# Ledger of designs, part 18: designed miniproteins, single chains, continued (5)

Each design is a single chain, and the fold is of that chain. pLDDT is the mean over its residues in the fold that is shown.

## One batch from the design tools (miniprotein)

Design m16629
Fold by ESMFold2-Fast:
Structure m16629 (fold): chain A 82 residues (1-82)
Amino acid sequence: MLTVEEAGRLVREAADRLAKANPERADQWKATADGVIEAIREMTEEEATRLALGAVDGFNAEYDRAVKERLEKIREELEKLK
């Protein structure tokens, strides 16, 4: 079980990592993370843990997609240079 502060930190870290992988939508991810962190401040540690882990899972799924798309574009550009 996470404290409310630990839950908020995990959400912010996941969103920051996603923002670095997808900077074009960084403001959207930051706003979403801020909303989740605001919500958990009024929750019990158990509720905060559940919400934070759900949010982290969502950010991780988007991060995986963003990384794959970026690697594909880099590979295409490198192929053109060969």
Scores: mean pLDDT 79

Design m16630
Fold by ESMFold2-Fast:
Structure m16630 (fold): chain A 74 residues (1-74)
Amino acid sequence: MKEQREEDRLRAIAATAGALRGIGDVLDKHNADPSIDPEEVQAAARAGMAEGEALPYEELKRTHKESEELFRKR
């Protein structure tokens, strides 16, 4: 019951974290050049989201811990 709801929530968080990592990878690869194609950024974000959504529950928990550590350092 509650475990299923938690899994869905963690999956949504993992999808968001995946999208942010995808965007970060494109920015890093191009040295944050302002001429980066917005479509390339969007494609990387979508790919990251799909990867995050496909993670098994155990990996969802690990990814969530890693993303929290990154966001705490903002």
Scores: mean pLDDT 71

Design m16631
Fold by ESMFold2-Fast:
Structure m16631 (fold): chain A 56 residues (1-56)
Amino acid sequence: GDRAGIERTAEGGRAAILAAGGSEEAAQKVYDAAMAAPTAEEAQRAATRGVIDAGA
């Protein structure tokens, strides 16, 4: 469901930032942005924007 998709996307975005050598603060920001999205698709867009913004 959307909730599971949002959670998985948020975790994935956080992990991507950390794997790229980003800070825990940047990873948390990506997670929070994805979790605030109303759908899994919008969570994916938020996570992608957050990763780009963090330079990862």
Scores: mean pLDDT 79

Design m16632
Fold by ESMFold2-Fast:
Structure m16632 (fold): chain A 96 residues (1-96)
Amino acid sequence: SNEELAKTLRRLAERLRRLAEEGADPIELAVLEVGLASLLVSARKRGDEETAELVDRALELTAEAAELRDTDPERAQELLARASELLEEAARLVEE
């Protein structure tokens, strides 16, 4: 349902925001990447292209943050914060 999808998007957004504030744990990042990839498949199956594009972008930013976490941790945290914002936007669109 749209309500369940919105709740999942917000839960992942909150987790990304926490990683942006506390630092990018590699295990938590890997779990989030899997979760985002699953949501992307689900959004595409629903034909919800706008939600799929936001989730896909959040996944790209999360993957980039994982690569940068040791070499540029400040940039990694900025990318995770942006990914969180994109998922919050996706949750709003799903509830409309």
Scores: mean pLDDT 86

Design m16633
Fold by ESMFold2-Fast:
Structure m16633 (fold): chain A 75 residues (1-75)
Amino acid sequence: MEVEELVKKLKEEAKKLPEEVAEVVIAMADAVLQAYKAGDLEEAKRLAEELARYARSHGAEKVAELAEELARALE
């Protein structure tokens, strides 16, 4: 699955979270996509890994799994 498609799925799953958590997750996902489009794959991967940790700390397992898949796609 391409990076843009993973970001889209991640944002859709984030909408199921409490508003405050969803807003942060969506902002982080947008930051990953911006770094990817800028060609900064190392920063995009770092941000995706940070997103996965944030999601897990808030019990958002599906978002964390998608963020981990996103980090792997950026290798």
Scores: mean pLDDT 84

Design m16634
Fold by ESMFold2-Fast:
Structure m16634 (fold): chain A 57 residues (1-57)
Amino acid sequence: ELEKLAEKIGKTLAEAGFTPEEVYRTALHVFTHALGLPEDEAERLAKIAAEVAEKER
C-alpha cells in the first residue's frame, strides 16, 4: 500500500536526521517524479511521511 511506503519513507529519513519539512520535500519528489503519481495524491502521501517524521523526533 502507498500509505505504508509513505510511513516507511518518513521513518527512514527521520532516523537519518531529516526534519519533517525535509521529509515532506523528499517524499513529494519521490511520489511525483519517481512513482509518477498525480500531484494531489503525492501531496497526501508526503504529508503522511512528514507526520511520521514529526512523531520520530
Scores: mean pLDDT 82

Design m16635
Fold by ESMFold2-Fast:
Structure m16635 (fold): chain A 114 residues (1-114)
Amino acid sequence: RAAAVEAARLAGEAAEAVAAGDYERAIRLAEEALALAPADDGVTRALAELARGEAYYGQGDYEAAIEAFRRAAEAAADYPTLKAAALARLAEALEAQGREDEAAAARAEAEAAA
């Protein structure tokens, strides 16, 4: 579907914006990708939420990063590599907030997902 293709493109552009350090643009592109992505498109939704989480993390907004990484892990439920990546980043954001027990649990889940 045209919307699914556009959503995947926007998710990719959001990741490029994160790599460039343009966090505001990354958040906008990720939100556009999520608005267009079909509910069952776990890969695109996970990639968009990962980019959004990375952007918030880069800005020091760890609460928003934690939420985005949790949503990424949920979207990636059927995709072990993406799920592991999302959970690893979730653990780092939780650690940055001093939530060490939750961070340890997320790391253990990331290792199990592989």
Scores: mean pLDDT 89

Design m16636
Fold by ESMFold2-Fast:
Structure m16636 (fold): chain A 55 residues (1-55)
Amino acid sequence: MIPEEVKKLLEKLFGVPVTDENFPAIVKELERIYNLPVTGKADEELLKKLKELVS
């Protein structure tokens, strides 16, 4: 599922554990940084951006 894949990519990129408590806050910050709509939801657009960063 997309949220699970996003969570794993965030853990790989930042080397910190992503918890259910901090996950929405991290998603919102990335949405702000990449000028995406701030929804707090891990979606396809965020997933594509994270995959680009790990390549």
Scores: mean pLDDT 74

Design m16637
Fold by ESMFold2-Fast:
Structure m16637 (fold): chain A 66 residues (1-66)
Amino acid sequence: MEVVKEVVEMARRLMAAESLTEEEKKEAEELVEKFVELLRKSPEEEKQKMLEEVLAEQHRRYLEEL
């Protein structure tokens, strides 16, 4: 669950940045890789829940910006 929020937050940070350090790029890549592995190893019910968490976090952020 926490990994999902971290992935969304990191993606937003990367998209907002004018330039990224090599460390930031590496951390983002590692975080995405961990999330993908988590999805692959999880049963379908947990995968669906994690995807819903990502969508819910994106939706919540979108509403805050309105």
Scores: mean pLDDT 67

Design m16638
Fold by ESMFold2-Fast:
Parts: sequence; C-alpha cells; structure tokens
Structure m16638 (fold): chain A 93 residues (1-93)
Amino acid sequence: SEVLERAMEIARAVARRLGLPREPSEEEVKEAVEAVRAGQFEPTDDETRLAARLAAARALGLSEEELRGIAGAVATPAVTRAMDILREVLALT
C-alpha cells in the first residue's frame, strides 16, 4: 500500500541516520502500521521497533504531538534522537 511504502522509506532513513545495527523489515513496518491504526502498542526500548512505529505514525498523518505520545512511553535518549532524526528525514522527503 502507499502508506506501507512511505512508512518503509521513512523507517529505513531514520534507522540509517541513527546508525542502528539493522534497518526495519517490511514485516516489522507493516506490523507497526497496523498497531498505530489500532491505537494499541506496547512500550519498547528497541530502537529499530521505535523507528518503525514513528515512521508508520507519520505515514498515517499523525501530528508531532501524537508522535511524541507514541515515543513518550519510553523516555530515553534513543527516543529523543529518533524524533529529531524523523524531523530531519521529513524535511528532506
């Protein structure tokens, strides 16, 4: 779907800029899109999973405030970096 393609583009760009050990898979991004649509997701400290969730939320048109809500369940430096990089990626795409 167009949402999945956009979410994958953003998620991979965020993961690369964060220097994560791997990029999110298509299946991980698809699961993130479904979780965001359902409004149901468990807190996570997995930076790759966070990148997929933030990308999915943005591809679905959520606001920056809503994105912070998704990230805010895990208030770590990694989440702050992911949010900053997401903003940079969106300025370039």
Scores: mean pLDDT 71

Design m16639
Fold by ESMFold2-Fast:
Structure m16639 (fold): chain A 97 residues (1-97)
Amino acid sequence: KKEEAIKYLKKAIEHATEAVRLLRDKGDVEGAIRHLEEAIQNAEKAKELADDPTLVEKAIEYLRKALESARQGNFEEAVENALKALKYLDEAIKKLE
């Protein structure tokens, strides 16, 4: 249960990190949107496995804000929200370890 939750959280971090890179370094908006969607899916899986979902729920809220900002062309806001989500995902892993 714990090991599986950590696996999904790490996948969410990988996808959110790639979304930030694609927005900042490449201007690949479509790629970033796909990675944000995958980050949300993996975070939702981690939430299902969590005894305390609070930090993962915060991460999902910020990932969803990042996704909507990216879709609207607000790329700076998308990056800022994705970075906030990454902070909560990292805190969730540290709590489980």
Scores: mean pLDDT 88

Design m16640
Fold by ESMFold2-Fast:
Structure m16640 (fold): chain A 60 residues (1-60)
Amino acid sequence: MKVSVEKEDGRYVVVVETEEGVGRAYFPTEEQARAAAEYLSLLPPEEALRQAKKGGEKTK
């Protein structure tokens, strides 16, 4: 599993790349995106992908 933070169109995106697929979660701030990336990196790949798709913008 690979979790990365990218800046895209004035927002920050957390990209979760797993064997099951790729998920993207958008955040208004870099701090929120980094916190979400750290949280997601602690989860199993399938759960991290699910959380990214569910709306990681609410994760801190």
Scores: mean pLDDT 75

Design m16641
Fold by ESMFold2-Fast:
Structure m16641 (fold): chain A 97 residues (1-97)
Amino acid sequence: MSEKEQKLLEGEILEALGRMAYHLGLYELAVEQFKKAAELYKDVDKKKAADALNNAGKALYKLGKYEEAVEYYEKALELDPENEEAKKNLEEAKKKL
């Protein structure tokens, strides 16, 4: 397995754990897992990194951390400007500021 393939696999596992934590209402744990996934993806798959950052932002929004959620959605859009979910989530989070 290449280093790139290893990072993609590890990132996918962390995203699965993050999504499970999110569905269980464990939002702090979800943020941690999605942040780790984004870090693994950042140099190998920008779209996957953006999706992970968007999901971290969604978990931060659930925690009422709206300013931090905005930061994460903006980071997601920096990596993938066409991410429609991140655009929508950014506008919703800004309304809370």
Scores: mean pLDDT 91

Design m16642
Fold by ESMFold2-Fast:
Structure m16642 (fold): chain A 89 residues (1-89)
Amino acid sequence: MKAELIVRVNKGKEDEAIQAAKEAGATILDVVEHEDYTSIHLVVEGESPEEVAEKIRKLKEALDKIPDAFAPGLGIFPVAFSEWDWSPA
């Protein structure tokens, strides 16, 4: 099972966020630097939905420990929610 996420962090927090993601078991696909934030495209893979959910939980906990990692509008976004207009179940 695979979950694709975009993590948007404040500039200067990219290395800490990438390290946190790797420690949580995520694979980094791409890192895109923007004017006031950085987008990290990553994938979390596991043998079961429970394993993927646990890895995402660890990712959230690891990112929450990084001081000033997020400003309003930044955070963790599922790739499906990058198009927040429509998500068929």
Scores: mean pLDDT 74

Design m16643
Fold by ESMFold2-Fast:
Structure m16643 (fold): chain A 61 residues (1-61)
Amino acid sequence: SMAEEERIVEGARKGLEVVKKTGDKATRRAAIGELERALRLVKNPEAREELRRILEEVKSL
């Protein structure tokens, strides 16, 4: 559902903030795995684009 996809995107944004604050490599690796999983589940194009942006930002840390 759209509400579930919105929750997934919000979770991804919170995960990015945790990676930024901790700088921990294990946390970053876990966030990448969760984002890749989310991209397999989410169908909405705008949500997918936001998840790709978050993934790119996490990978750049």
Scores: mean pLDDT 84

Design m16644
Fold by ESMFold2-Fast:
Structure m16644 (fold): chain A 67 residues (1-67)
Amino acid sequence: RAALEAELEALEARLREALAAGDAAAFAEALQALDDFLVSAAEEHPELREWLHARAGEVQEWLRAQL
């Protein structure tokens, strides 16, 4: 879990940096990486699926606030 939390935080940091820089390409790349990570992590760690879904919801809410 801690390793997944660290990776998720790193991906969120990439999204924030891309938004702050106004870099649409970097933002799209970070968003795709986040989506790929969440799908892969849910498949590899089914016991963490509920936590991953909750965290994905938090990220989606943050993204809606940015748009």
Scores: mean pLDDT 74

Design m16645
Fold by ESMFold2-Fast:
Structure m16645 (fold): chain A 59 residues (1-59)
Amino acid sequence: LEEAERAFREGDYETAIRIARELAEQGDKRALEILVRALSRLGRSAEAMAELERAAQRQ
């Protein structure tokens, strides 16, 4: 989680997305927040919404 948070703060949104996605799939709510925010910073809002929907269905 800290690695994804650091990547997000440093503007490395691609790295933040990769790490946060795996943790969010495991039920980490904070990782899901980072994933959605990183996708939104890259203008990938449709993907951010899809990740929220998938997280809600998987958990």
Scores: mean pLDDT 78

Design m16647
Fold by ESMFold2-Fast:
Structure m16647 (fold): chain A 60 residues (1-60)
Amino acid sequence: KKIEFLEKAKKVADELIERYREAVARSTDPAFQARLQRAIDAAEKYKNILDKKIEELKKS
């Protein structure tokens, strides 16, 4: 069912967050760093939603 898809989505989000953090560390542009930090924050929130959805599906 959808659980495998959601688990893969979490892994992709983790990899994306890691790449964004590396990009922040390499950047000297404050606006770019701020934009990437917002993207990281959004991805972390998305992972929390995925965790809740996985729990819902396990109950069903």
Scores: mean pLDDT 81

Design m16648
Fold by ESMFold2-Fast:
Structure m16648 (fold): chain A 56 residues (1-56)
Amino acid sequence: SEKQKKAEEELKKIVAEMKKLNDDYFAQGNTPEAKADFYKRYKELSEKAKKLLDEI
């Protein structure tokens, strides 16, 4: 159950980080560089979230 609580806390942090990525992306404007960085980091966070969900 401690492992589950830790995974849930990490998921909350990832969700907050994803929201910040969306906010930052739209604030930077729609440049090819900003879009590439957004998708790269979003993919990394999504994969991390999937691994944590498997632990819950």
Scores: mean pLDDT 79

Design m16649
Fold by ESMFold2-Fast:
Structure m16649 (fold): chain A 68 residues (1-68)
Amino acid sequence: SALSSRARAFLAWARGEIAETLADPNSRLRNREEIVAAYLELARTFGLPDAEATLRRELTRIVDEAEA
């Protein structure tokens, strides 16, 4: 499914934040599932209209790419 404009902006921002989180040794105490869950909670709080499964898939991809 196509992402909303708000979701695309959110995910672009989240990509930078997740990369910084994984680069910070202190922040590495949080695992992949915790990072994805935290950003899904933020997306829910911001009222993004996109399906949770779609946002979870995109966030998981961002974490995977940042870990590579």
Scores: mean pLDDT 80

Design m16650
Fold by ESMFold2-Fast:
Structure m16650 (fold): chain A 82 residues (1-82)
Amino acid sequence: SAQDYLDKGRGYLLLGKYEEAVKYFEEAIKIDPNNAEAYLELGRAYLKLGQYDKAISYFEKALEIDPNNEEAKRLLEEAKKR
C-alpha cells in the first residue's frame, strides 16, 4: 500500500539513507498521487540531500493537496532560506 511505502521511506530517513527514502516516497506517490504526506516526506528527503529546489517543488505540491499543513509551510520557508 501507499502507507507501507511511506512508512519504509520514513524509516530510511531516520537511518540517514536519504536516497533510499526518496525511492520509497516515489513509490507511495505512484500508488496515491494525491497523498500530501508522501510529497511532504519526499521534500524533506530532498532537503536532507541539499537539493533545495526539488524540496521546494515537493513542499508546494503537498500544499496544493493540503493547503492548511503547517509543517509543509514551515519546511517550505526553511528550504527557501537556503
Scores: mean pLDDT 88

Design m16651
Fold by ESMFold2-Fast:
Structure m16651 (fold): chain A 75 residues (1-75)
Amino acid sequence: MSQEELDETIKRVTDAIVEGSKDPEEAARLSQLVSSKIQNGDFDGAIKLIEEAKKKGLISEESAKKAIEAVEEAK
């Protein structure tokens, strides 16, 4: 995966997280953690963080699904 492909994946994932979150600070924190996982090639770790955020109600089910699909497409 090129840096441009990583940047596009991170953008798609973080946009979905922000869209589905009611708290900008929590959205930014989750986006930073997920982006770090993706940059390190830990796509499974990124998906796990998104699933945990969904379970805690930090993001919507629809946004979690979009974010997970973006990460899975990058594998």
Scores: mean pLDDT 81

Design m16652
Fold by ESMFold2-Fast:
Structure m16652 (fold): chain A 66 residues (1-66)
Amino acid sequence: MPVDVDALIRILEEDPSPQLRAQAALELGATGDPRAIPALLRALSDPSPVVRAAAREALARIGYRP
């Protein structure tokens, strides 16, 4: 189903809830949209370990090459 990638990026970067940020990261990974890569790379430095784990999963799913 089409999703609003820009809205998911805003949630990942701005939402105070680590659960919602982690969910946004996983949904961005599911879209496969490379526009999410810069936000997901920043999320690897998120203070919450659940958000960092979600960002790694999302980057792998998008096919980001380190």
Scores: mean pLDDT 81

Design m16653
Fold by ESMFold2-Fast:
Structure m16653 (fold): chain A 60 residues (1-60)
Amino acid sequence: MEELVKEIRELASRLSPEQRAAVDAALDTVLSHPNATKEDFESLLAGARDLVAEEEAAAA
């Protein structure tokens, strides 16, 4: 899960400040939950990847 957290944060750093704040808040929520699963992190990672792709496409 440490690697997933690092990848999510790296993707978040590529987002606009508003979207980055949303991803950071979601990650903090998952990290604070004692029963968080790998699937929770994988879902957040997929969402962050999608947001980065959409923002980069819109900025082109």
Scores: mean pLDDT 80

Design m16654
Fold by ESMFold2-Fast:
Structure m16654 (fold): chain A 83 residues (1-83)
Amino acid sequence: SEVEKEIERKLEEADRLVREAEEALRNGDYEKAIELAERVDRLIEEIRQLINQSDMPEREKTIYMFRALALRSEAYLIKRKAE
């Protein structure tokens, strides 16, 4: 569905931002790492809303939610390391 394609696109963007935040951490750019991690968190909230508003099967919603929360957890750990 179009909603599922949008969720996948946003998950790919969030994954890319996590990788950029990890690179910023390695380079000692802590401000950038925090900013990127916060952008991931906002994007995950958008994904959660799309999942909740969709009429896809509950099992598929659960899988997308777990994928989104895994990325959120990675962003949270990056932010904590940068603080």
Scores: mean pLDDT 89

Design m16655
Fold by ESMFold2-Fast:
Structure m16655 (fold): chain A 75 residues (1-75)
Amino acid sequence: KKEEAERYLKKANEALSKGDLDTAIEYYQKAVELEPDNKEAKANLYYAQADKFLVNGDFEKAIEYRKKAEELEKE
């Protein structure tokens, strides 16, 4: 439901603001599962995943996921 997805988005944004990237990714994934058509949630998920790839030294995937997020925002 919309309310449930919105709660997960708020939790994800809160985790991200505290620097908890793994928790933010988990909550963004839950929000996207509940509302697959929510482009903003998908873009935020891709940005968080790109940051995680960057931290792990996977620069190619970091660039790929950042571009996926940007493409969703462009639409």
Scores: mean pLDDT 82

Design m16656
Fold by ESMFold2-Fast:
Structure m16656 (fold): chain A 68 residues (1-68)
Amino acid sequence: SFLQRVQQVVSEAVDKLTKAVNDGASEEEIQKIIDETVKRLRELGASDEQVETIRNTLESIAQDLLAK
């Protein structure tokens, strides 16, 4: 289903962000992961509102990971 594909893409993005932050990735590398995830979501047919919500969530997760 669409929802299952979205959940998989988001889960993979969170894992990539966690690894990148732990490895000392730059802001540019973190932003690239988020941008690639957003592109995949658009290709799956996610609406602009859904994409914006998920982008904001991933940016928040990245900030939380960097603060730890």
Scores: mean pLDDT 84

Design m16657
Fold by ESMFold2-Fast:
Structure m16657 (fold): chain A 51 residues (1-51)
Amino acid sequence: SPLDQLTPRQRAVYNLRQQGYSLREIGDILGISESTVRRHIREIKRKLGLK
C-alpha cells in the first residue's frame, strides 16, 4: 500500500484529513501544533508522490 511509506503519526494525520478535519482540529486531536500538522502534510505528499 502507498500508505506503508507513512510513519504511524503521518498515517494518523492522513486518516483525519480523509475524515474531513481541518489542520487545526487535527492538531487539537493529536496534541500537536497546526504548523506541525502542516509539516506532516508536506511529508505525506512527498512520500505519496502527490506533488
Scores: mean pLDDT 84

Design m16658
Fold by ESMFold2-Fast:
Structure m16658 (fold): chain A 95 residues (1-95)
Amino acid sequence: SVEEYKEKIKKLQEEIEKLRTELHQADSLPVDEQKARLERIYERALKLHKEATKLENEILSDPSVPKEVRREVALVNAGITLLLIDVYLRLKELS
């Protein structure tokens, strides 16, 4: 249902916010611990990207889904992509 899609989008948004918080907190850690933290964030973000892509494909295949919901899932996927880029660049700086 549309309500189930909205719930899944909300859970993805909450997980992205948690990862963003963990990324910000990593700045205060020693370099070796920062690398380990960033690698874990990256792995979790990749899993979220897989889930968000699957959800977006399901939503795009369903003509009954409102445009607002399609827009929201696209924004979530964009947010995960930006997070992955951010973490990747920071890992490269620490290498």
Scores: mean pLDDT 88

Design m16659
Fold by ESMFold2-Fast:
Structure m16659 (fold): chain A 58 residues (1-58)
Amino acid sequence: VEELIRQLSSPDPEVRLRAALELGRIGDPRAIPALQKALSDPSPEVRHAAELALLAIR
Protein backbone atom coordinates (compact mmCIF):
# COMPACT_ATOMS: atom_id res chain seq x y z
CA VAL A 1 0.00 0.00 0.00
CA GLU A 2 2.77 2.48 0.94
CA GLU A 3 4.62 1.76 -2.33
CA LEU A 4 1.43 2.27 -4.37
CA ILE A 5 0.71 5.54 -2.51
CA ARG A 6 4.26 6.65 -3.42
CA GLN A 7 3.61 5.72 -7.07
CA LEU A 8 0.64 8.14 -7.16
CA SER A 9 3.34 10.88 -7.12
CA SER A 10 5.24 9.38 -10.10
CA PRO A 11 6.05 11.72 -13.04
CA ASP A 12 4.70 8.96 -15.35
CA PRO A 13 0.88 9.17 -15.70
CA GLU A 14 0.73 5.44 -16.59
CA VAL A 15 2.37 4.59 -13.25
CA ARG A 16 -0.07 6.91 -11.40
CA LEU A 17 -3.03 5.34 -13.25
CA ARG A 18 -1.99 1.78 -12.33
CA ALA A 19 -1.33 2.78 -8.71
CA ALA A 20 -4.82 4.33 -8.38
CA LEU A 21 -6.49 1.23 -9.85
CA GLU A 22 -4.50 -1.14 -7.61
CA LEU A 23 -5.26 0.93 -4.49
CA GLY A 24 -8.97 0.66 -5.33
CA ARG A 25 -8.66 -3.11 -5.79
CA ILE A 26 -6.88 -3.51 -2.42
CA GLY A 27 -9.47 -1.33 -0.64
CA ASP A 28 -7.14 -0.13 2.14
CA PRO A 29 -8.49 3.09 3.72
CA ARG A 30 -4.89 4.27 4.31
CA ALA A 31 -4.94 5.20 0.60
CA ILE A 32 -7.93 7.56 0.89
CA PRO A 33 -5.99 10.85 1.47
CA ALA A 34 -3.60 10.13 -1.44
CA LEU A 35 -6.48 9.15 -3.75
CA GLN A 36 -8.35 12.35 -2.81
CA LYS A 37 -5.29 14.35 -3.95
CA ALA A 38 -5.26 12.30 -7.19
CA LEU A 39 -8.76 13.66 -7.96
CA SER A 40 -6.94 16.88 -9.00
CA ASP A 41 -4.31 15.07 -11.13
CA PRO A 42 -3.54 16.74 -14.52
CA SER A 43 -4.42 13.46 -16.32
CA PRO A 44 -8.20 12.94 -16.68
CA GLU A 45 -7.63 9.15 -16.76
CA VAL A 46 -5.82 9.26 -13.39
CA ARG A 47 -8.61 11.45 -11.93
CA HIS A 48 -11.24 8.95 -13.13
CA ALA A 49 -9.29 5.99 -11.68
CA ALA A 50 -8.96 7.79 -8.32
CA GLU A 51 -12.74 8.43 -8.27
CA LEU A 52 -13.47 4.74 -8.96
CA ALA A 53 -10.93 3.67 -6.31
CA LEU A 54 -12.53 5.91 -3.67
CA LEU A 55 -15.98 4.48 -4.49
CA ALA A 56 -14.59 0.92 -4.14
CA ILE A 57 -13.02 1.66 -0.73
CA ARG A 58 -16.13 3.42 0.68
Scores: mean pLDDT 80

Design m16660
Fold by ESMFold2-Fast:
Structure m16660 (fold): chain A 66 residues (1-66)
Amino acid sequence: NLESALELAEKLLEEGRYEEAVAITRSILAEYPDHARAWELLGRALEKLGRLEEAARYFALADELR
């Protein structure tokens, strides 16, 4: 379910498993494209991977969806 997927993404970020966090958050966003928290988690994972321009874009999207 959505909450379990979000919790998994947060756990993957805590464990440094950033590529897997990206995969889970993209999966969530495929079904829930207006989900602000999922965009924020995707941004955080990309920021940890050094993909700063993409992260900034997705943080802006998350802010607009709130």
Scores: mean pLDDT 85

Design m16661
Fold by ESMFold2-Fast:
Structure m16661 (fold): chain A 86 residues (1-86)
Amino acid sequence: MTLVITFRGLTDEQKEKYIAYAEELKKKGYEVKVEQEGDTLTITIEGMSVTQVIGHVLRAIGLGLDGYKVKIRFEGDKTIIEIDFS
């Protein structure tokens, strides 16, 4: 499965943390693409299991419950998560 996760309104510290996570996944053998545009960070991860994708979906739902703007959509085998921290 492919996971696409987009963050908006990140602090520099939060951005560094998510980039470090993406680099850790690359070291574990995942195909990972990181794109930065202003305060927007998009991470695309290929080769995730259903269980790993569910974990990210649950975390995103938790952020939505904490009052952040969260959008989740599914396109075939691709899961797309957008989180706005602004």
Scores: mean pLDDT 82

Design m16662
Fold by ESMFold2-Fast:
Structure m16662 (fold): chain A 59 residues (1-59)
Amino acid sequence: SAEQEFLALAAELQEALARGAPDAEIRALVARLRALGAAHPELRARADGLVAYAESLLA
């Protein structure tokens, strides 16, 4: 389901951030979250929030 895809992707992003993954890897995960939110409007706000959080850590 889209919900399960979101949760799996969110967990993968948090794991990558925790281990200090390269910016390119974080950006790839962010792009996947943006795509998921675009395809599933019900997840868009949650996806946008997680993207904003990840981007704040790269700044």
Scores: mean pLDDT 86

Design m16663
Fold by ESMFold2-Fast:
Structure m16663 (fold): chain A 77 residues (1-77)
Amino acid sequence: SRELAERLERLGEEHREEDPLLALAAYIEAARLALDDPERARRLARRAEELLDAITEDFSAEELNEIAERLREEALE
């Protein structure tokens, strides 16, 4: 939903400096939920790409999914 996507984008902005991996997951999930708005999805994807260069560790699909689930829980709160 748009509301959830907006909350995830905000969560990503809030955590960008302290937890780049969490922020990356938030931008990716927000972009996925904003598929009805290609411009917003593209912008969020660019934000995610900016963080990828700063992340020094690899993460698995399982790890990313776990982080995404945690972010969705926080966004709904």
Scores: mean pLDDT 71

Design m16664
Fold by ESMFold2-Fast:
Structure m16664 (fold): chain A 66 residues (1-66)
Amino acid sequence: LTPEGIKIRALGKAHEALLAGSVEAARQAAIDTVEELSKKAGFSPEETEKLKEEVLAQVDRMAADL
């Protein structure tokens, strides 16, 4: 998996949670997905944290646009 692929999957799960009506669930789904896939891909803790930050920023933008 690439960083881009992990972001796409995390944002997809977050979007599903947002449609179910919870921003908190969306943020958690994004975090869990990034952590799981980054661990499987062998990313460093620093790379994983950066990826979580980028994904959470996008989740916050999606929530604001609703």
Scores: mean pLDDT 81

Design m16665
Fold by ESMFold2-Fast:
Structure m16665 (fold): chain A 61 residues (1-61)
Amino acid sequence: SREEKEREFRQLLMEASLKAHELEKTDPDRAAKLRAKIDEALQLAKEGKYDEAIEILREAG
């Protein structure tokens, strides 16, 4: 369902955001690239494209 996809997206978003924060300490270039993927996934989610947003976050993790 849409609600299940929204929950999965939120979980992956939290995990990706934490990973980007930790990477900033050791590999700031990789952290910046992950932040760009997070921004792309957020834009897709705003458009209701949760499957595409989830795929980007899974591929980036």
Scores: mean pLDDT 86

Design m16666
Fold by ESMFold2-Fast:
Structure m16666 (fold): chain A 71 residues (1-71)
Amino acid sequence: SMEVLRQTIANAEPGPREDLPEELLRTLGWISGVAPEEINLSPEGLRRIAETMRRLGFPDAEVDAFLRAAK
């Protein structure tokens, strides 16, 4: 569910990509493909996810695509 995805992101520790659970990285990648209507987040929440994705080593293009889809 989207709640599980949000909790996974919220529990992400800042650090090198190699130190993070592979399942967390996979979940964040999947979020970028989720329909915007299923991502009921505030602008602050969307920015938090975008920053987390960047910290985890997602390319800027992927982060931008997520933010565009969520608009």
Scores: mean pLDDT 53

